# Designed miniproteins, single chains, part 4

Each design is a single chain, and the fold is of that chain. pLDDT is the mean over its residues in the fold that is shown.

## One batch from the design tools (miniprotein)

Design m111
Fold by ESMFold2-Fast:
Structure m111 (fold): chain A 58 residues (1-58)
Amino acid sequence: MEAGERAAEEAARAAEEHAGPAAGLTARDQILKLVEEGADAETAERAARNARRGAEHG
């Protein structure tokens, strides 16, 4: 899986576990849109880490 896709999947999983399926879909779409708009893998990974941290800490 490409880094951007992997980051999107990880963010979606964290959001889904904390806030349910709709939040997971939204997080995935946001990360994928970032990558599509030309954000690099590092930016996508940072966004995914922020999503996971938010889900874990509330």
Scores: mean pLDDT 68

Design m112
Fold by ESMFold2-Fast:
Structure m112 (fold): chain A 82 residues (1-82)
Amino acid sequence: MKELDEQLRKLIPKLKPGDVLTLKVYSGLMPSLDILKELQAKGVKVGVEVYGGGKYDAEYAKGLTQYLKDNGLEIVKDGKAV
């Protein structure tokens, strides 16, 4: 997603190894692979929060979490268990 990627690109230079970045997104928004590679290279951990809290949003949060894990990111689960 272009807007999400642009926001993350502005934030990444401010992050330090071991920092936790919580992705607060609407269902359907997903960071590009190049952004995930930059986060992984920085040693950043990621949390996932999907707005809405409905069944569809909960399933999207699971899918996004798996996508991040599949691309080598360490996921911190803070907040709502799905």
Scores: mean pLDDT 77

Design m113
Fold by ESMFold2-Fast:
Formats: C-alpha cells, structure tokens, sequence
Structure m113 (fold): chain A 92 residues (1-92)
C-alpha cells in the first residue's frame, strides 16, 4: 500500500471510532498501546495520518511538515498526560 492509501484507511477508521490498534492493523501498521485513553488514541491516529500525508508529499511540503510536527507534539503531550506508551513494531 502507498502512504496515501494507508492514510485513507486510518481516516476512515478514525471517523468510525475504531480503536487505534485495530485502525493501525487495518492500515497494515503494527501499533501496541498501554494505558491510553480514547482521546490519546485519537491523537495517535491523527499523528500517524499526518506522517503518512507528509510521506505522500515527498517530505518537501512545509505545510505538511508543520502539520506532522504539531500532531506529533499533541500525541506526545497526550501520552505523557495518561502515563501511556505507544510502540510501533514490525513483526520479525
């Protein structure tokens, strides 16, 4: 799948209220969470979408870079607030 296709799957899952780990799996990503609230899970999905949008734009789009940075900052703040962890893991 392309970054664009993965982002579209995540957007659809986020709109449907799918939990973050299941949403990531639908997009072909591995994500493990511990202690995250639904609000923090939403922030994680929004950060993943922004990063995939940045990848789709060839990493040169300043607006996409700014959006990805802001989304990542929100995700980190939400994880810290919850005392939660988020790990990306590729199956060996």
Amino acid sequence: STPRERAEVLRAALAAGVPAEEAAARAGLSLRLDGATPETERAILEALIALLDLADNGLADAAAQAAAGAAMERMVEALRRDGATADFELPA
Scores: mean pLDDT 80

Design m114
Fold by ESMFold2-Fast:
Structure m114 (fold): chain A 68 residues (1-68)
Amino acid sequence: EAIEKLKKLKKEEISIEEALDLLREAGFSDEVIEKAEEALKIADKDGTGKIKKEDAIKVFELAAKFQE
């Protein structure tokens, strides 16, 4: 569900805050959300608080694997 919502966004970029909200809504554990936040901050090379949708999708796919 989180990945599907992310793919349907009209914007090329998503904020780290919005990405974390999508993971929380999807029922990911606090532990997985903490790891996802770390990965999203690493993907934010410019420190703008925004990342490309493609990079956010990759982080969400990794988060889903950690949840299993």
Scores: mean pLDDT 76

Design m115
Fold by ESMFold2-Fast:
Structure m115 (fold): chain A 59 residues (1-59)
Amino acid sequence: MDEDVELARKYLELGKKTKDSGYALAAAYAAQEALKQNPENEEARELLREGIELANKLD
């Protein structure tokens, strides 16, 4: 499993559970790093979208 994708998943789950936008932004950041390595990574693209949407919702 890609380490950045795994990290993004963990931070997204933490953001959902804690209602903390910092975790949501961390998930988006990790997903962006995964996309820099592989722009075709559909899971990373989805995690980036969800991280940004969650951060905006919690703002």
Scores: mean pLDDT 81

Design m116
Fold by ESMFold2-Fast:
Structure m116 (fold): chain A 74 residues (1-74)
Amino acid sequence: MSKETLELETEVAMILLELAVAKAIGEKLSKETLERHIERLEEILERARELGDERAAREAERALELLKEELKRN
């Protein structure tokens, strides 16, 4: 795995962890925070696809679905 693919995978995991922690403690992420993370995940997804990192692409797509659903329920 290249350093870039590891960094992309780590960033997706950190965004998902932030959402999971917020839900576990009964807090909601702000609309601004959700929109910022969605924008970054879309960038990560595009870059992961360019690099052929199927794992990062799949995790980014999954994270995007979760964050977009959370934003819709806001």
Scores: mean pLDDT 82

Design m117
Fold by ESMFold2-Fast:
Structure m117 (fold): chain A 69 residues (1-69)
Amino acid sequence: SERVQAIAQAAVDALNTAIALGHGPEDGEKLRLVATKETPDGTERTTTVDFEIVDGKAVLTGATETEKR
């Protein structure tokens, strides 16, 4: 979805900023960001974003969103 892609891009940008400042992960590392939100209707929404660090840059390898009722 457009929402998941926007979240994934924001995460990539933040991670690349951290790498540029010397506070990020190293080349070859694989990372997963998981964010869970409870909605007022009792649905739990989980966004998962997968990255790999290649030549000092975070590369998006996967982005998904799931719902649990």
Scores: mean pLDDT 80

Design m118
Fold by ESMFold2-Fast:
Structure m118 (fold): chain A 61 residues (1-61)
Amino acid sequence: SLSPEEKEYFKRVSKIVLDLLEGKLSVEEAVEKLLELAKQYGAKVDRETLTKVLEGLKASS
């Protein structure tokens, strides 16, 4: 099971991704928000990989 910190992190990630899919954020804005969130939680995230994943997700919606 997820720790409370991991659960909160994933909830915040999910909100940013939903805002992207609903057209409330551009891919660039979602990438910047997710990178800042990862930094706050001590997670290591590659910008290029994240951008490709979010572009693919947006195109598949």
Scores: mean pLDDT 84

Design m119
Fold by ESMFold2-Fast:
Structure m119 (fold): chain A 79 residues (1-79)
Amino acid sequence: VDPNKYSKEEIYELLKPYITDYESFDEFLERLASAHAVKEYKGIKNFVEVVLEDGKRYFIPVESYEEAKDLAAAIEKLR
């Protein structure tokens, strides 16, 4: 797990298609409760589950579970 693998800008570009409900990336980060890697859930494989303070959840697909762990750690670091 490497929380420094992604820059803030790289994380924004990866999340941008999923977080269109927020005025800014900083506004999204203020509402961030947790991010965690998921290997498989209900047939969906290799993703980061992002949970906001209001209980909203986003599923960010990645190529591998290792990438999911690195991305989740990088997102958590921005919290």
Scores: mean pLDDT 79

Design m120
Fold by ESMFold2-Fast:
Structure m120 (fold): chain A 60 residues (1-60)
Amino acid sequence: MEEEARKLAEEALKYADQLVDPLTAENIKERAERYLKENDVEGAEQIVKWAKAAVADQKA
């Protein structure tokens, strides 16, 4: 459903805003936007996992 992909994309964007590396943040934002346009819930879930891992790695 479009609502699910949108929520996941928005979550990924929130994590991207916490990233210090602008290139990684831009890559996450671009992929989140693309998966939202394609209504790709699975892709959106993957990008959220990547964004969370990137934020966690910055704090380690």
Scores: mean pLDDT 78

Design m121
Fold by ESMFold2-Fast:
Structure m121 (fold): chain A 79 residues (1-79)
Amino acid sequence: SEEMKKKADELDKKGREAVRNGDYQKAAELFEESAKLYEKLGDKTRAATYYNAMAEIYRRLGDEEKAEEYQKKADELTK
Protein backbone atom coordinates (compact mmCIF):
# COMPACT_ATOMS: atom_id res chain seq x y z
CA SER A 1 0.00 0.00 0.00
CA GLU A 2 1.02 3.63 -0.39
CA GLU A 3 0.96 4.05 3.39
CA MET A 4 3.48 1.25 3.84
CA LYS A 5 5.72 2.77 1.15
CA LYS A 6 5.60 6.14 2.92
CA LYS A 7 6.42 4.52 6.27
CA ALA A 8 9.35 2.63 4.72
CA ASP A 9 10.66 5.87 3.19
CA GLU A 10 10.44 7.63 6.56
CA LEU A 11 12.24 4.73 8.27
CA ASP A 12 14.93 4.90 5.57
CA LYS A 13 15.47 8.63 6.22
CA LYS A 14 15.73 8.03 9.98
CA GLY A 15 18.10 5.13 9.37
CA ARG A 16 20.40 7.29 7.27
CA GLU A 17 20.34 9.94 10.01
CA ALA A 18 21.29 7.27 12.57
CA VAL A 19 24.24 6.27 10.34
CA ARG A 20 25.37 9.93 10.18
CA ASN A 21 25.20 10.07 13.99
CA GLY A 22 27.25 6.86 14.29
CA ASP A 23 24.31 4.98 15.82
CA TYR A 24 24.69 1.82 13.76
CA GLN A 25 22.51 -0.30 16.05
CA LYS A 26 19.59 2.11 15.56
CA ALA A 27 20.24 2.32 11.82
CA ALA A 28 20.10 -1.49 11.51
CA GLU A 29 16.76 -1.61 13.38
CA LEU A 30 15.24 1.08 11.14
CA PHE A 31 16.49 -0.54 7.92
CA GLU A 32 15.15 -3.92 9.07
CA GLU A 33 11.67 -2.39 9.45
CA SER A 34 11.98 -0.88 5.94
CA ALA A 35 13.04 -4.25 4.49
CA LYS A 36 10.09 -6.04 6.10
CA LEU A 37 7.61 -3.46 4.79
CA TYR A 38 8.94 -3.80 1.24
CA GLU A 39 8.78 -7.61 1.52
CA LYS A 40 5.09 -7.30 2.51
CA LEU A 41 4.59 -5.04 -0.52
CA GLY A 42 6.20 -7.67 -2.77
CA ASP A 43 9.02 -5.27 -3.69
CA LYS A 44 11.87 -7.76 -3.41
CA THR A 45 14.40 -5.44 -5.08
CA ARG A 46 13.85 -2.64 -2.54
CA ALA A 47 13.80 -5.12 0.36
CA ALA A 48 17.12 -6.61 -0.82
CA THR A 49 18.65 -3.11 -0.89
CA TYR A 50 17.89 -2.68 2.82
CA TYR A 51 19.19 -6.15 3.71
CA ASN A 52 22.42 -5.25 1.88
CA ALA A 53 22.62 -2.03 3.93
CA MET A 54 22.19 -4.08 7.12
CA ALA A 55 24.95 -6.47 6.02
CA GLU A 56 27.30 -3.48 5.63
CA ILE A 57 26.29 -2.10 9.04
CA TYR A 58 26.91 -5.41 10.83
CA ARG A 59 30.23 -5.79 9.00
CA ARG A 60 31.21 -2.35 10.31
CA LEU A 61 30.18 -3.46 13.82
CA GLY A 62 32.37 -6.58 13.49
CA ASP A 63 29.40 -8.96 13.49
CA GLU A 64 30.35 -11.07 10.47
CA GLU A 65 27.73 -13.75 11.24
CA LYS A 66 24.85 -11.26 11.06
CA ALA A 67 26.44 -9.60 8.03
CA GLU A 68 26.45 -12.97 6.21
CA GLU A 69 22.84 -13.70 7.24
CA TYR A 70 21.56 -10.39 5.85
CA GLN A 71 23.66 -10.69 2.69
CA LYS A 72 22.11 -14.13 2.13
CA LYS A 73 18.60 -12.70 2.63
CA ALA A 74 19.32 -10.01 0.02
CA ASP A 75 20.72 -12.55 -2.46
CA GLU A 76 17.73 -14.91 -2.02
CA LEU A 77 15.26 -12.08 -2.70
CA THR A 78 16.96 -11.21 -6.03
CA LYS A 79 17.68 -14.88 -6.93
Scores: mean pLDDT 85

Design m122
Fold by ESMFold2-Fast:
Structure m122 (fold): chain A 58 residues (1-58)
Amino acid sequence: MLEEIEKEEKELAELAENSESTVENAKELSERSTEIRKKKLMVEKKLSEEEIEELLKK
């Protein structure tokens, strides 16, 4: 789980370095970053997906 999250973070960083600063790229990178961050919180804080959604609701 954590190894796959680290791989996704590395891939996102490489995309950010190599992609042009367009609105579409910025939105895609932002959405992927948010998903990776949610997964990282689930692993590190041992929160369930439901708990994260409840925090985001507030």
Scores: mean pLDDT 70

Design m123
Fold by ESMFold2-Fast:
Structure m123 (fold): chain A 68 residues (1-68)
Amino acid sequence: SEEDRKKFLEVWRKYVAGEITPEQIRKLAEEAKKKGDEKLARYLEEMYTSISNKEEVQKYAAKVKAAG
């Protein structure tokens, strides 16, 4: 729905601004699921998975940089 889209974009904006962590996004997805907002929960779960994968890549890059 339009409301779900607005909520999704608000969460994304907060993440980009550094106001929330990936773990907080995961908790928001669980809350949306419990409230019956299955579509919003799915979008937030996908966002969390994408961000977590990027953070793992970034951690790996930092380890390589430290090695020389």
Scores: mean pLDDT 76

Design m124
Fold by ESMFold2-Fast:
Structure m124 (fold): chain A 58 residues (1-58)
Amino acid sequence: SSAARQQLETDILDALARMSLWMQDLDTAEEQIRKIPDPEVRERLRRELAEEKRRLLS
């Protein structure tokens, strides 16, 4: 609906995804990132997820 709702949704999902990444719950982080309405924030977190995956897989 409103841009304010999308921003709030983005902020909440950003925070949740960062927590999931810190907890190394990569599947949950990926699901949360996928739901982010803001493509710039989504792409940034995708990069962080990719780096965390690379770190774990070595």
Scores: mean pLDDT 85

Design m125
Fold by ESMFold2-Fast:
Structure m125 (fold): chain A 63 residues (1-63)
Amino acid sequence: TEAHRQALQQRVEEAREKAKRAIENATRLGEEDPSLKETSQRAIAIAEEVLAEVEAEAARRAA
């Protein structure tokens, strides 16, 4: 995904901050507009996946 590729090109700290902000923004969007709840949930899932991949890659490089 584009988000996954961007996160891997950024520093781990920057990727974490962006992923957390994306989760917050997506959550707020779903709360403010119920018609976008499904889109919001998918965006949150993608951001969580990106964060997990960033952590896995950091651990792999540290090994």
Scores: mean pLDDT 73

Design m126
Fold by ESMFold2-Fast:
Structure m126 (fold): chain A 89 residues (1-89)
Amino acid sequence: MAEELVKKAEELMKKGLEALAAGDRETAIKYFEEAVELLEKAVELEPSPLLEAMLYAAKARLYRVKGDEEKAAEYEAKAERLYAEALAE
């Protein structure tokens, strides 16, 4: 179940980035918001550092596009830390 939510969120993040590259900020925000919602559900079902990192990365993108630089930086830092921890042995 969580795997399907993560896969859908990844597809939405890709569409959001494509919309952002095309200059469609409003469409990008909608895709990122939907991706964040799916990742929040995935973390609730199967908590893991990797899923939490993905959630924080998605939140960082969303807040950056919305113009909240402080929130974006905070979530980006959390995502980077969790990815580093997930890759460490």
Scores: mean pLDDT 84

Design m127
Fold by ESMFold2-Fast:
Structure m127 (fold): chain A 62 residues (1-62)
Amino acid sequence: MEEERERIIKELETLHVAKELYKQGKFDEAIEKANKALERAKLLGSDEAVKQIEKFLDEIKK
């Protein structure tokens, strides 16, 4: 569906915002946005988006 493609793009955009927040030192906000994007990406069944978001979360949880 076209709507599914737009939703996947939105989650990747949310990941981009989370990365920018992390660069600004807003770690809690970055983690919150990334976790919400991960939850939505899993609901969409987008393995690619899930993998990208999980990689970011694993990187920043250290």
Scores: mean pLDDT 78

Design m128
Fold by ESMFold2-Fast:
Structure m128 (fold): chain A 73 residues (1-73)
Amino acid sequence: SLLDEELVGPVRAEVFKSPETGRYVVLVTARTSSGEEVVIAATVLKYDSPEEAEKVAQELRDLAEREIERHHH
């Protein structure tokens, strides 16, 4: 289970374009202590512009990094 692994970073946020809809989604991944990359967040909303999706990606990455730091002393 991913809950049995510690998230240590780095955190990555990637913007994907759906070929079916032409809209953009954001996927956020982080590295576990075992070295595995896992999805920690994804947008349900689809964005019409890559600029909007990139802004959301930056916000989600920052939030995820702060959450990981909060659990590390």
Scores: mean pLDDT 73

Design m129
Fold by ESMFold2-Fast:
Structure m129 (fold): chain A 62 residues (1-62)
Amino acid sequence: EKAKEAVRKAGDAAIQTAESAGNPELVEEARKLADEALSTVKTPQEALEAIRKLNEIAEKAR
């Protein structure tokens, strides 16, 4: 519930950052990872790992 909401927000932020940077490959990576995480995440620990990976994509887009 709360964990999935945090993952969705991190995914949205990563996608927006990649779009602003003009990097369609990072946009696709962010979408794929967010979608996978939203379907598989069941614990706060899993959500934090997904958020970490999404933040890495955002940093690469920066």
Scores: mean pLDDT 79

Design m130
Fold by ESMFold2-Fast:
Structure m130 (fold): chain A 82 residues (1-82)
Amino acid sequence: KKEELIERMKKLVEEAKKSTNPEEILRIGDELARLAEELGVDPNLVKQARYGMRLAAERGDFERVVKIAEDMLKYAEEVAKK
């Protein structure tokens, strides 16, 4: 089941790369945070990443949105290996 959650996160990261709509990015960020929490990522890291994605989206910094989404996936992949 961890593999299914990781695959869903990968799909959301790809959606984040294609989006420049702040509302869509916030929905993607919420789903990524939920999946990361289910996989056992540190809640503090998830909270920081979600906040960072929201701020970046509000500022139109879509490169940073993608970077944070990728980092959240990386955290989830690392905990899934354990």
Scores: mean pLDDT 84

Design m131
Fold by ESMFold2-Fast:
Structure m131 (fold): chain A 60 residues (1-60)
Amino acid sequence: SMLLEEGSRLFREGVELLRQGRLEEGKALLDKGVALISEYDPLLGRIARREVERVLAEYE
């Protein structure tokens, strides 16, 4: 699925940006990725959103 593939790509890029200290850019990509994953499957979207919250908590 294009939505899942693109959403997963943006999610991975967002996490990498957070690791680099690029917090605003990373958050923007994570939010976009979750939105696309949610369009593909709402349950996967909820899981992805919870993972975003977990990751962001680690970066303050």
Scores: mean pLDDT 85

Design m132
Fold by ESMFold2-Fast:
Structure m132 (fold): chain A 56 residues (1-56)
Amino acid sequence: SKEEKLEEARKAIRDYYRSLGVPDEVADRIADAFVGLYEAGLVSDKAIELELEKAK
């Protein structure tokens, strides 16, 4: 589902930023901001798919 894709993308974004040394709380806020931008229509479905691809 779309919600499952968004949760996977949120996890992938968090994991990516944590790997760069960003604190967990900040990485979570970045992931939440990305999901919020997607829900607002400012980010495409393709951007979510690209974040999921990074997690593979």
Scores: mean pLDDT 75

Design m133
Fold by ESMFold2-Fast:
Structure m133 (fold): chain A 85 residues (1-85)
Amino acid sequence: MTEELLEKAREYLRKGMEALQEGDAEKAAEYLEKAAELAREAGTEDAELVAKTLEKAAEAAREGDLEEAEILATLAMMQLTVMEL
């Protein structure tokens, strides 16, 4: 269950990062918010840290700061990757 939720979070994070690259702030924020929701549902301390990073990324995207959103999304992807190892 936890691993499956984190896998879905990674998928939505990838979609969010793709939207950021295309300059679609609204779509990026929506995908990043969904990724954060899934990470929170995973229920581990590490997953909660990822969720907080994703929430900040979504907030930056909603504020139009796509560069900050991309940095935070990249950090969240790295956090998810080390949890997988």
Scores: mean pLDDT 83

Design m134
Fold by ESMFold2-Fast:
Structure m134 (fold): chain A 78 residues (1-78)
Amino acid sequence: EVEELLKKGEEYLKKGDYEKALEYYEKALRLAEEAGDKVMRARALEKLGEVYRKQGDMEKALEYEVEAGMLLIEVGLS
């Protein structure tokens, strides 16, 4: 289900529908958090950062990228 939501977000991101991409990635993030899946949580955060970077919101992009990186270090994936 998390993977399916990430795929939906990717489809909208490729179409340039950033609002829908954010909606699906936020749903993926919530579900990964509920499941305790730190790897999927980090991936959803990376995707949120990518959308904000494409929108020119560099501060939000950096916040998500840092949070994702911290989670990946915590699970031993850097």
Scores: mean pLDDT 84

Design m135
Fold by ESMFold2-Fast:
Structure m135 (fold): chain A 103 residues (1-103)
Amino acid sequence: MEEILKLLEEIKKIFEEIKARNPRYQDLVDKALEEINEAIRLVKEKPEDIDGLLETVARIRNIVGEIQRKAEADGDEETVALAARASELLGKIVDILYERYKA
């Protein structure tokens, strides 16, 4: 779980950067930060709840998809790149959860 916690903290920093750079994504980023904080809580307090963590990660991935789509429509290439990085890290969390904890 330490590797997953580090990935979640990195994703949290990416969302904080998106919010700081462009206030138009604030509502989506705040929703994503709420879900990230819940994922961090699950890792710390209920590390055995792999399904709950996967469901939380799936919700974060959906929000990231919305941010990326909005940024693409706006021509905000920097926010698109940040959202793509968050998606990559979220995918890595899913792979770790399936390989190490649900196998």
Scores: mean pLDDT 86

Design m136
Fold by ESMFold2-Fast:
Structure m136 (fold): chain A 66 residues (1-66)
Amino acid sequence: MLEEVRKELKELGVSDFEIEAYLLYLENPQLTFEEIAERLGVTPEEVEDAILNASAKLAEKRAKEA
């Protein structure tokens, strides 16, 4: 499942950083944006933007395929 999501995000042009932030969020739902940011060495705002962009790209793909 996570490998399929990674492949879809890569095909949609999502950056490596944005993919890793989104997958960490999906795999570890108990983690806060602050904790994910600490693990990736970025700001919580960058994590939030990455997750929003990745989820928006997936939603857009699903809407176009429906």
Scores: mean pLDDT 79

Design m137
Fold by ESMFold2-Fast:
Structure m137 (fold): chain A 93 residues (1-93)
Amino acid sequence: MSAEEALERLREALERAREAVAAGDKEAALEALEEAREALMELLKHLPKEKIPTGIAAVLLVIGARLDLELTGDLDTALANLEAALRLAEEAL
C-alpha cells in the first residue's frame, strides 16, 4: 500500500465512523477505528524518520479511542479522537 492509499483508507474509515456515530452503532464505530489503526500502521512505513513520533501519536489516539469506546460507549469522543488522528497523519506527510 502507498502512503496516499493508506491516507485514503484512513479518510474512508473516518467517514464510516461518522455514519456509525449518526446511527448510534457502537460495533460499526469499533470496526472503523480498527480500520483506521491498520491504515495508520501502514502509513508509518512511509513517513520520514522525524515524523514517526507524530505518526505514533496518531496510532495511540486511535487505540485509546477504541478502548474508551469499548468501556464507555462514548461515540462522540471516539469520533473526535479519530478526526484528531487524521489531522496528525496529514501533518506527518
Scores: mean pLDDT 85

Design m138
Fold by ESMFold2-Fast:
Structure m138 (fold): chain A 79 residues (1-79)
Amino acid sequence: TAALVAAARAHPSVKAVLFAYRDDTPGREPRDLVLALADASTQEEIDAIVAHLRAAGFEDVRVSELRPGEYVVEASRPA
């Protein structure tokens, strides 16, 4: 988890990383991950991030365009 967050924060296409837990129990590994992508990210950069998240075990990965050129990626691990 820490290594994945560090890699995501270091990625030039990511401007913010947020982690959410599916349960209220402290100390459990995050089940949900939300990434805010850098402005003007290319489709190739978005596809690469999605592929990396899937390789890391996230099965439900969604990409939303909030405004032209502003993207958010939401990813969830299976329960």
Scores: mean pLDDT 64

Design m139
Fold by ESMFold2-Fast:
Order: sequence, then C-alpha cells, then structure tokens
Structure m139 (fold): chain A 80 residues (1-80)
Amino acid sequence: SFEERIRELERRLDRLLKEAEKMGDEETVARVRELREELRRIQELLKNGSDPAEIQARLDELERRIRRLQLEIMEKKVEK
C-alpha cells in the first residue's frame, strides 16, 4: 500500500516537473524538486523500517503540498 502510494506520488511529481519546465517557470520547478526530495526521504524511512504511523503522516502532508502546487499550475492554465 505505501509503495503504491509512493509510486503514484512520484508519477504526479514527474508530470508536474515536465509541465513546469514547459512553462519555463524556474520557481515552480524548484518547488517540484523540493517535494520530490521529501518523497525520497519518505522512501528511505520505509526502507529503514520506520514507524508506519510516521510514514503515513508524512505521505499525507506531502500529498497536500502536491495538491496545492497542482492547483497553482491549473490556475495559471485556466486564468482568463
């Protein structure tokens, strides 16, 4: 379950990174890279056998941050 969630978030971040690069928005690219680094830290915690509750809390927080960034990118595209 955790591995599937991590893979899904990794795919979302990869897609967001490509979109940000196409837009030429270096600030957004930097934010995506920071979120990807946090995902790698979570993956390392899982590999090291850390507490499942801590891993779940960090995944939930990361997903919220990804959603916020996704909304910012969508707002830029939908802007009239």
Scores: mean pLDDT 82

Design m140
Fold by ESMFold2-Fast:
Structure m140 (fold): chain A 61 residues (1-61)
Amino acid sequence: SAEEEEKKKKRLEELENFRLEILEEMDKEIEKKGDISDEFREELDKKYLPVAEKKLEELKA
């Protein structure tokens, strides 16, 4: 139905907006540190991956 398609579009839009926000925050942390080590990248992944997964679950519900 058109209603289901619209709901799907809104969820994709919310996911994309959230992804852009996370990328922007990661970029800010990278700029603040200057030089990126593998350790710092792993720390960012550990920090943001659970947040992204939680948001995905919320949007699926």
Scores: mean pLDDT 73

Design m141
Fold by ESMFold2-Fast:
Structure m141 (fold): chain A 85 residues (1-85)
Amino acid sequence: MKEGEVVSIDETGAWVRIDGVRVFIPKEEVEKFNLKVGDRVELVQVFDTRLAMEKGGPLLAAVRLRVRGKEALGFVDPADAARLR
């Protein structure tokens, strides 16, 4: 099981570092789960499907995360997704 921590939060969302890889959690998820810097995040699954975080935005690999026993959606650069498997 891969685990990491929220390292920064800005106006766009939160950045988590898991096993040297940066994973992005959108602002809507940050607010939904009340995420803060230092919160623990578990990597549950990396998806093969790519999603745009915003209409017309870049395609990113979706990841399933766990925060305080609840599942959250995150995104990672597709090139880095392989490092999490």
Scores: mean pLDDT 75

Design m142
Fold by ESMFold2-Fast:
Structure m142 (fold): chain A 68 residues (1-68)
Amino acid sequence: LLDKGIEALKAGNYDEAIKYFEEYIKEHPEDRATALGYLAVAYMKKGDFEKADELLAEAQRERVAREG
C-alpha cells in the first residue's frame, strides 16, 4: 500500500495515491505520521493547500508526541 501510493504519486496519479495512503493508515496506524506526510504531498500536488497544511500539522503532531 505505501509503496503503491508512492508509485502513484510519482506517476502523477494523485487520487490513486491518496486512496493507497488512506488504506495504509487504516491497516498500519503505527505508521500514521509517515502516511499523513505522503497524503499532504498528494493534496498539495492537487492544489488543495488547506487540506495539505492540515495533514502536515497532524503528521508533525504525531511525530512530536513520541518525543515527549
Scores: mean pLDDT 78

Design m143
Fold by ESMFold2-Fast:
Structure m143 (fold): chain A 69 residues (1-69)
Amino acid sequence: SAVHEALREEAEKNNGVVSLEEAKEIIEKHLPKEKAEIAIELLEKLAKLNNGVISLEEALEAVDLALGS
């Protein structure tokens, strides 16, 4: 999907990671507001554990979980 492709492209530029702010921008552009809010909440919790850094795998899993909710 477009959100998965955008996250992969951003991570490829940054050694497989995305910042919380970059992930938020991508998610807000591609997901409906209600799904974006769920994904962002999950990513904010992960970012607190890792100084604002999120792996591609974590970002993709958060998006998939939000889309399945």
Scores: mean pLDDT 82

Design m144
Fold by ESMFold2-Fast:
Structure m144 (fold): chain A 58 residues (1-58)
Amino acid sequence: GLSAEERERLIRETAERVLALSLAGQYEEARALLDEAVRRHGLDPEEIEREAVRLATS
């Protein structure tokens, strides 16, 4: 299990990587990374997407 702090850091790190891959046009890699984080760490894909949008728009 992940601590709350580790969960928040993984969401942020995953969101940053997903955003970077998407901006580079590597959409399949971005989706694979998102799916892996959800499956391996039990992360909420909506939380990762929300954080990626926040990083892109703020």
Scores: mean pLDDT 83

Design m146
Fold by ESMFold2-Fast:
Structure m146 (fold): chain A 106 residues (1-106)
Amino acid sequence: MREEVERLVREAEEYLEKAKEAFEQGNYDEALEYAEKAIEKAEEALRLDPESLEALQALAQAYLLASQVYEAQGNREKAAEYEAKAAEAADRIRALALERQAAGEA
């Protein structure tokens, strides 16, 4: 389980880097394809471990990148939707970190 989650997170991070590279080169369709693959791998990791901070971080970053690509394309509606998804993932990260800290120190 843990090794599978770690592998999926690594794959998500690899796709995220490819998405960033494509975005910087102006290849928006390719950037979205890699961002979507990063989202898929991060979601698979979260299905195995819903409390994986690394998977949530990868998911948040992939959503943020997709938002940036849509903004660059002039699709403000999709950019806002993905920005909201990234913010939701960030909220989950903060809530989970707070719960773990409170449980350890309570």
Scores: mean pLDDT 86

Design m147
Fold by ESMFold2-Fast:
Structure m147 (fold): chain A 71 residues (1-71)
Amino acid sequence: AELAELEARLAEAEKEVAEAEKEVAEAEKRLEEAGPDDKEARAALLEAEERLGIALIRLAVDKVALDNLKK
C-alpha cells in the first residue's frame, strides 16, 4: 500500500512543479514586458521562483522515498 501512496504523492508533486514552472515562465514574461525596474513584476517573479523551489524540494523528498521503497 505504501508504494501506491508514494506514487500518487509523487504524481501530485510533479503536477505542482509543472504548475510552478508555468507560473515562473508567466512572471518572467510579465517582467520582460514591464521592464526590469517594475517592482511589482519583480516581486511576482521572486514569489513564483520561491514556490517552484518549495515544489522541487517536495518532489525530491518524495522521489527519494519512492526509490528507497523500490530497493
Scores: mean pLDDT 81

Design m148
Fold by ESMFold2-Fast:
Structure m148 (fold): chain A 71 residues (1-71)
Amino acid sequence: SRGIEELRLLAEAAEAAGAEEVAEELRRAAEALEAGDLEAAEEHARKAEELLEADPEARKRTQEQVAAYRA
């Protein structure tokens, strides 16, 4: 689905940006969503967001990678 594809794109962008924990949480969110576990998907996505909030440089690098992939 579109949501799963977006989560996978974000995970790849985070990995390319060096945000390994963020990438791991986003991959788990995509996996949970594929399994139909919406609660687990939300929890992992929220955890990734919290990690990015704690590291503004990693957040910026991840956003730049997403923009590059969408260009």
Scores: mean pLDDT 83

Design m149
Fold by ESMFold2-Fast:
Structure m149 (fold): chain A 56 residues (1-56)
Amino acid sequence: MTIESIVTKEPARSEEEVREIAERKKKELEEQGYKVLETLARLIDGVGHVGIVAEK
């Protein structure tokens, strides 16, 4: 099994929007057959930083 780290940066206005981005990315990965192990979501200076660790 391969472990991958995926990082996404998208503009966000609130912490709620960053969580929505994280949930969307998590769902996309799960639909592609990845098992999500860890998710991190942070709002920094109007940018949502989402990190996901997943395995296939």
Scores: mean pLDDT 81

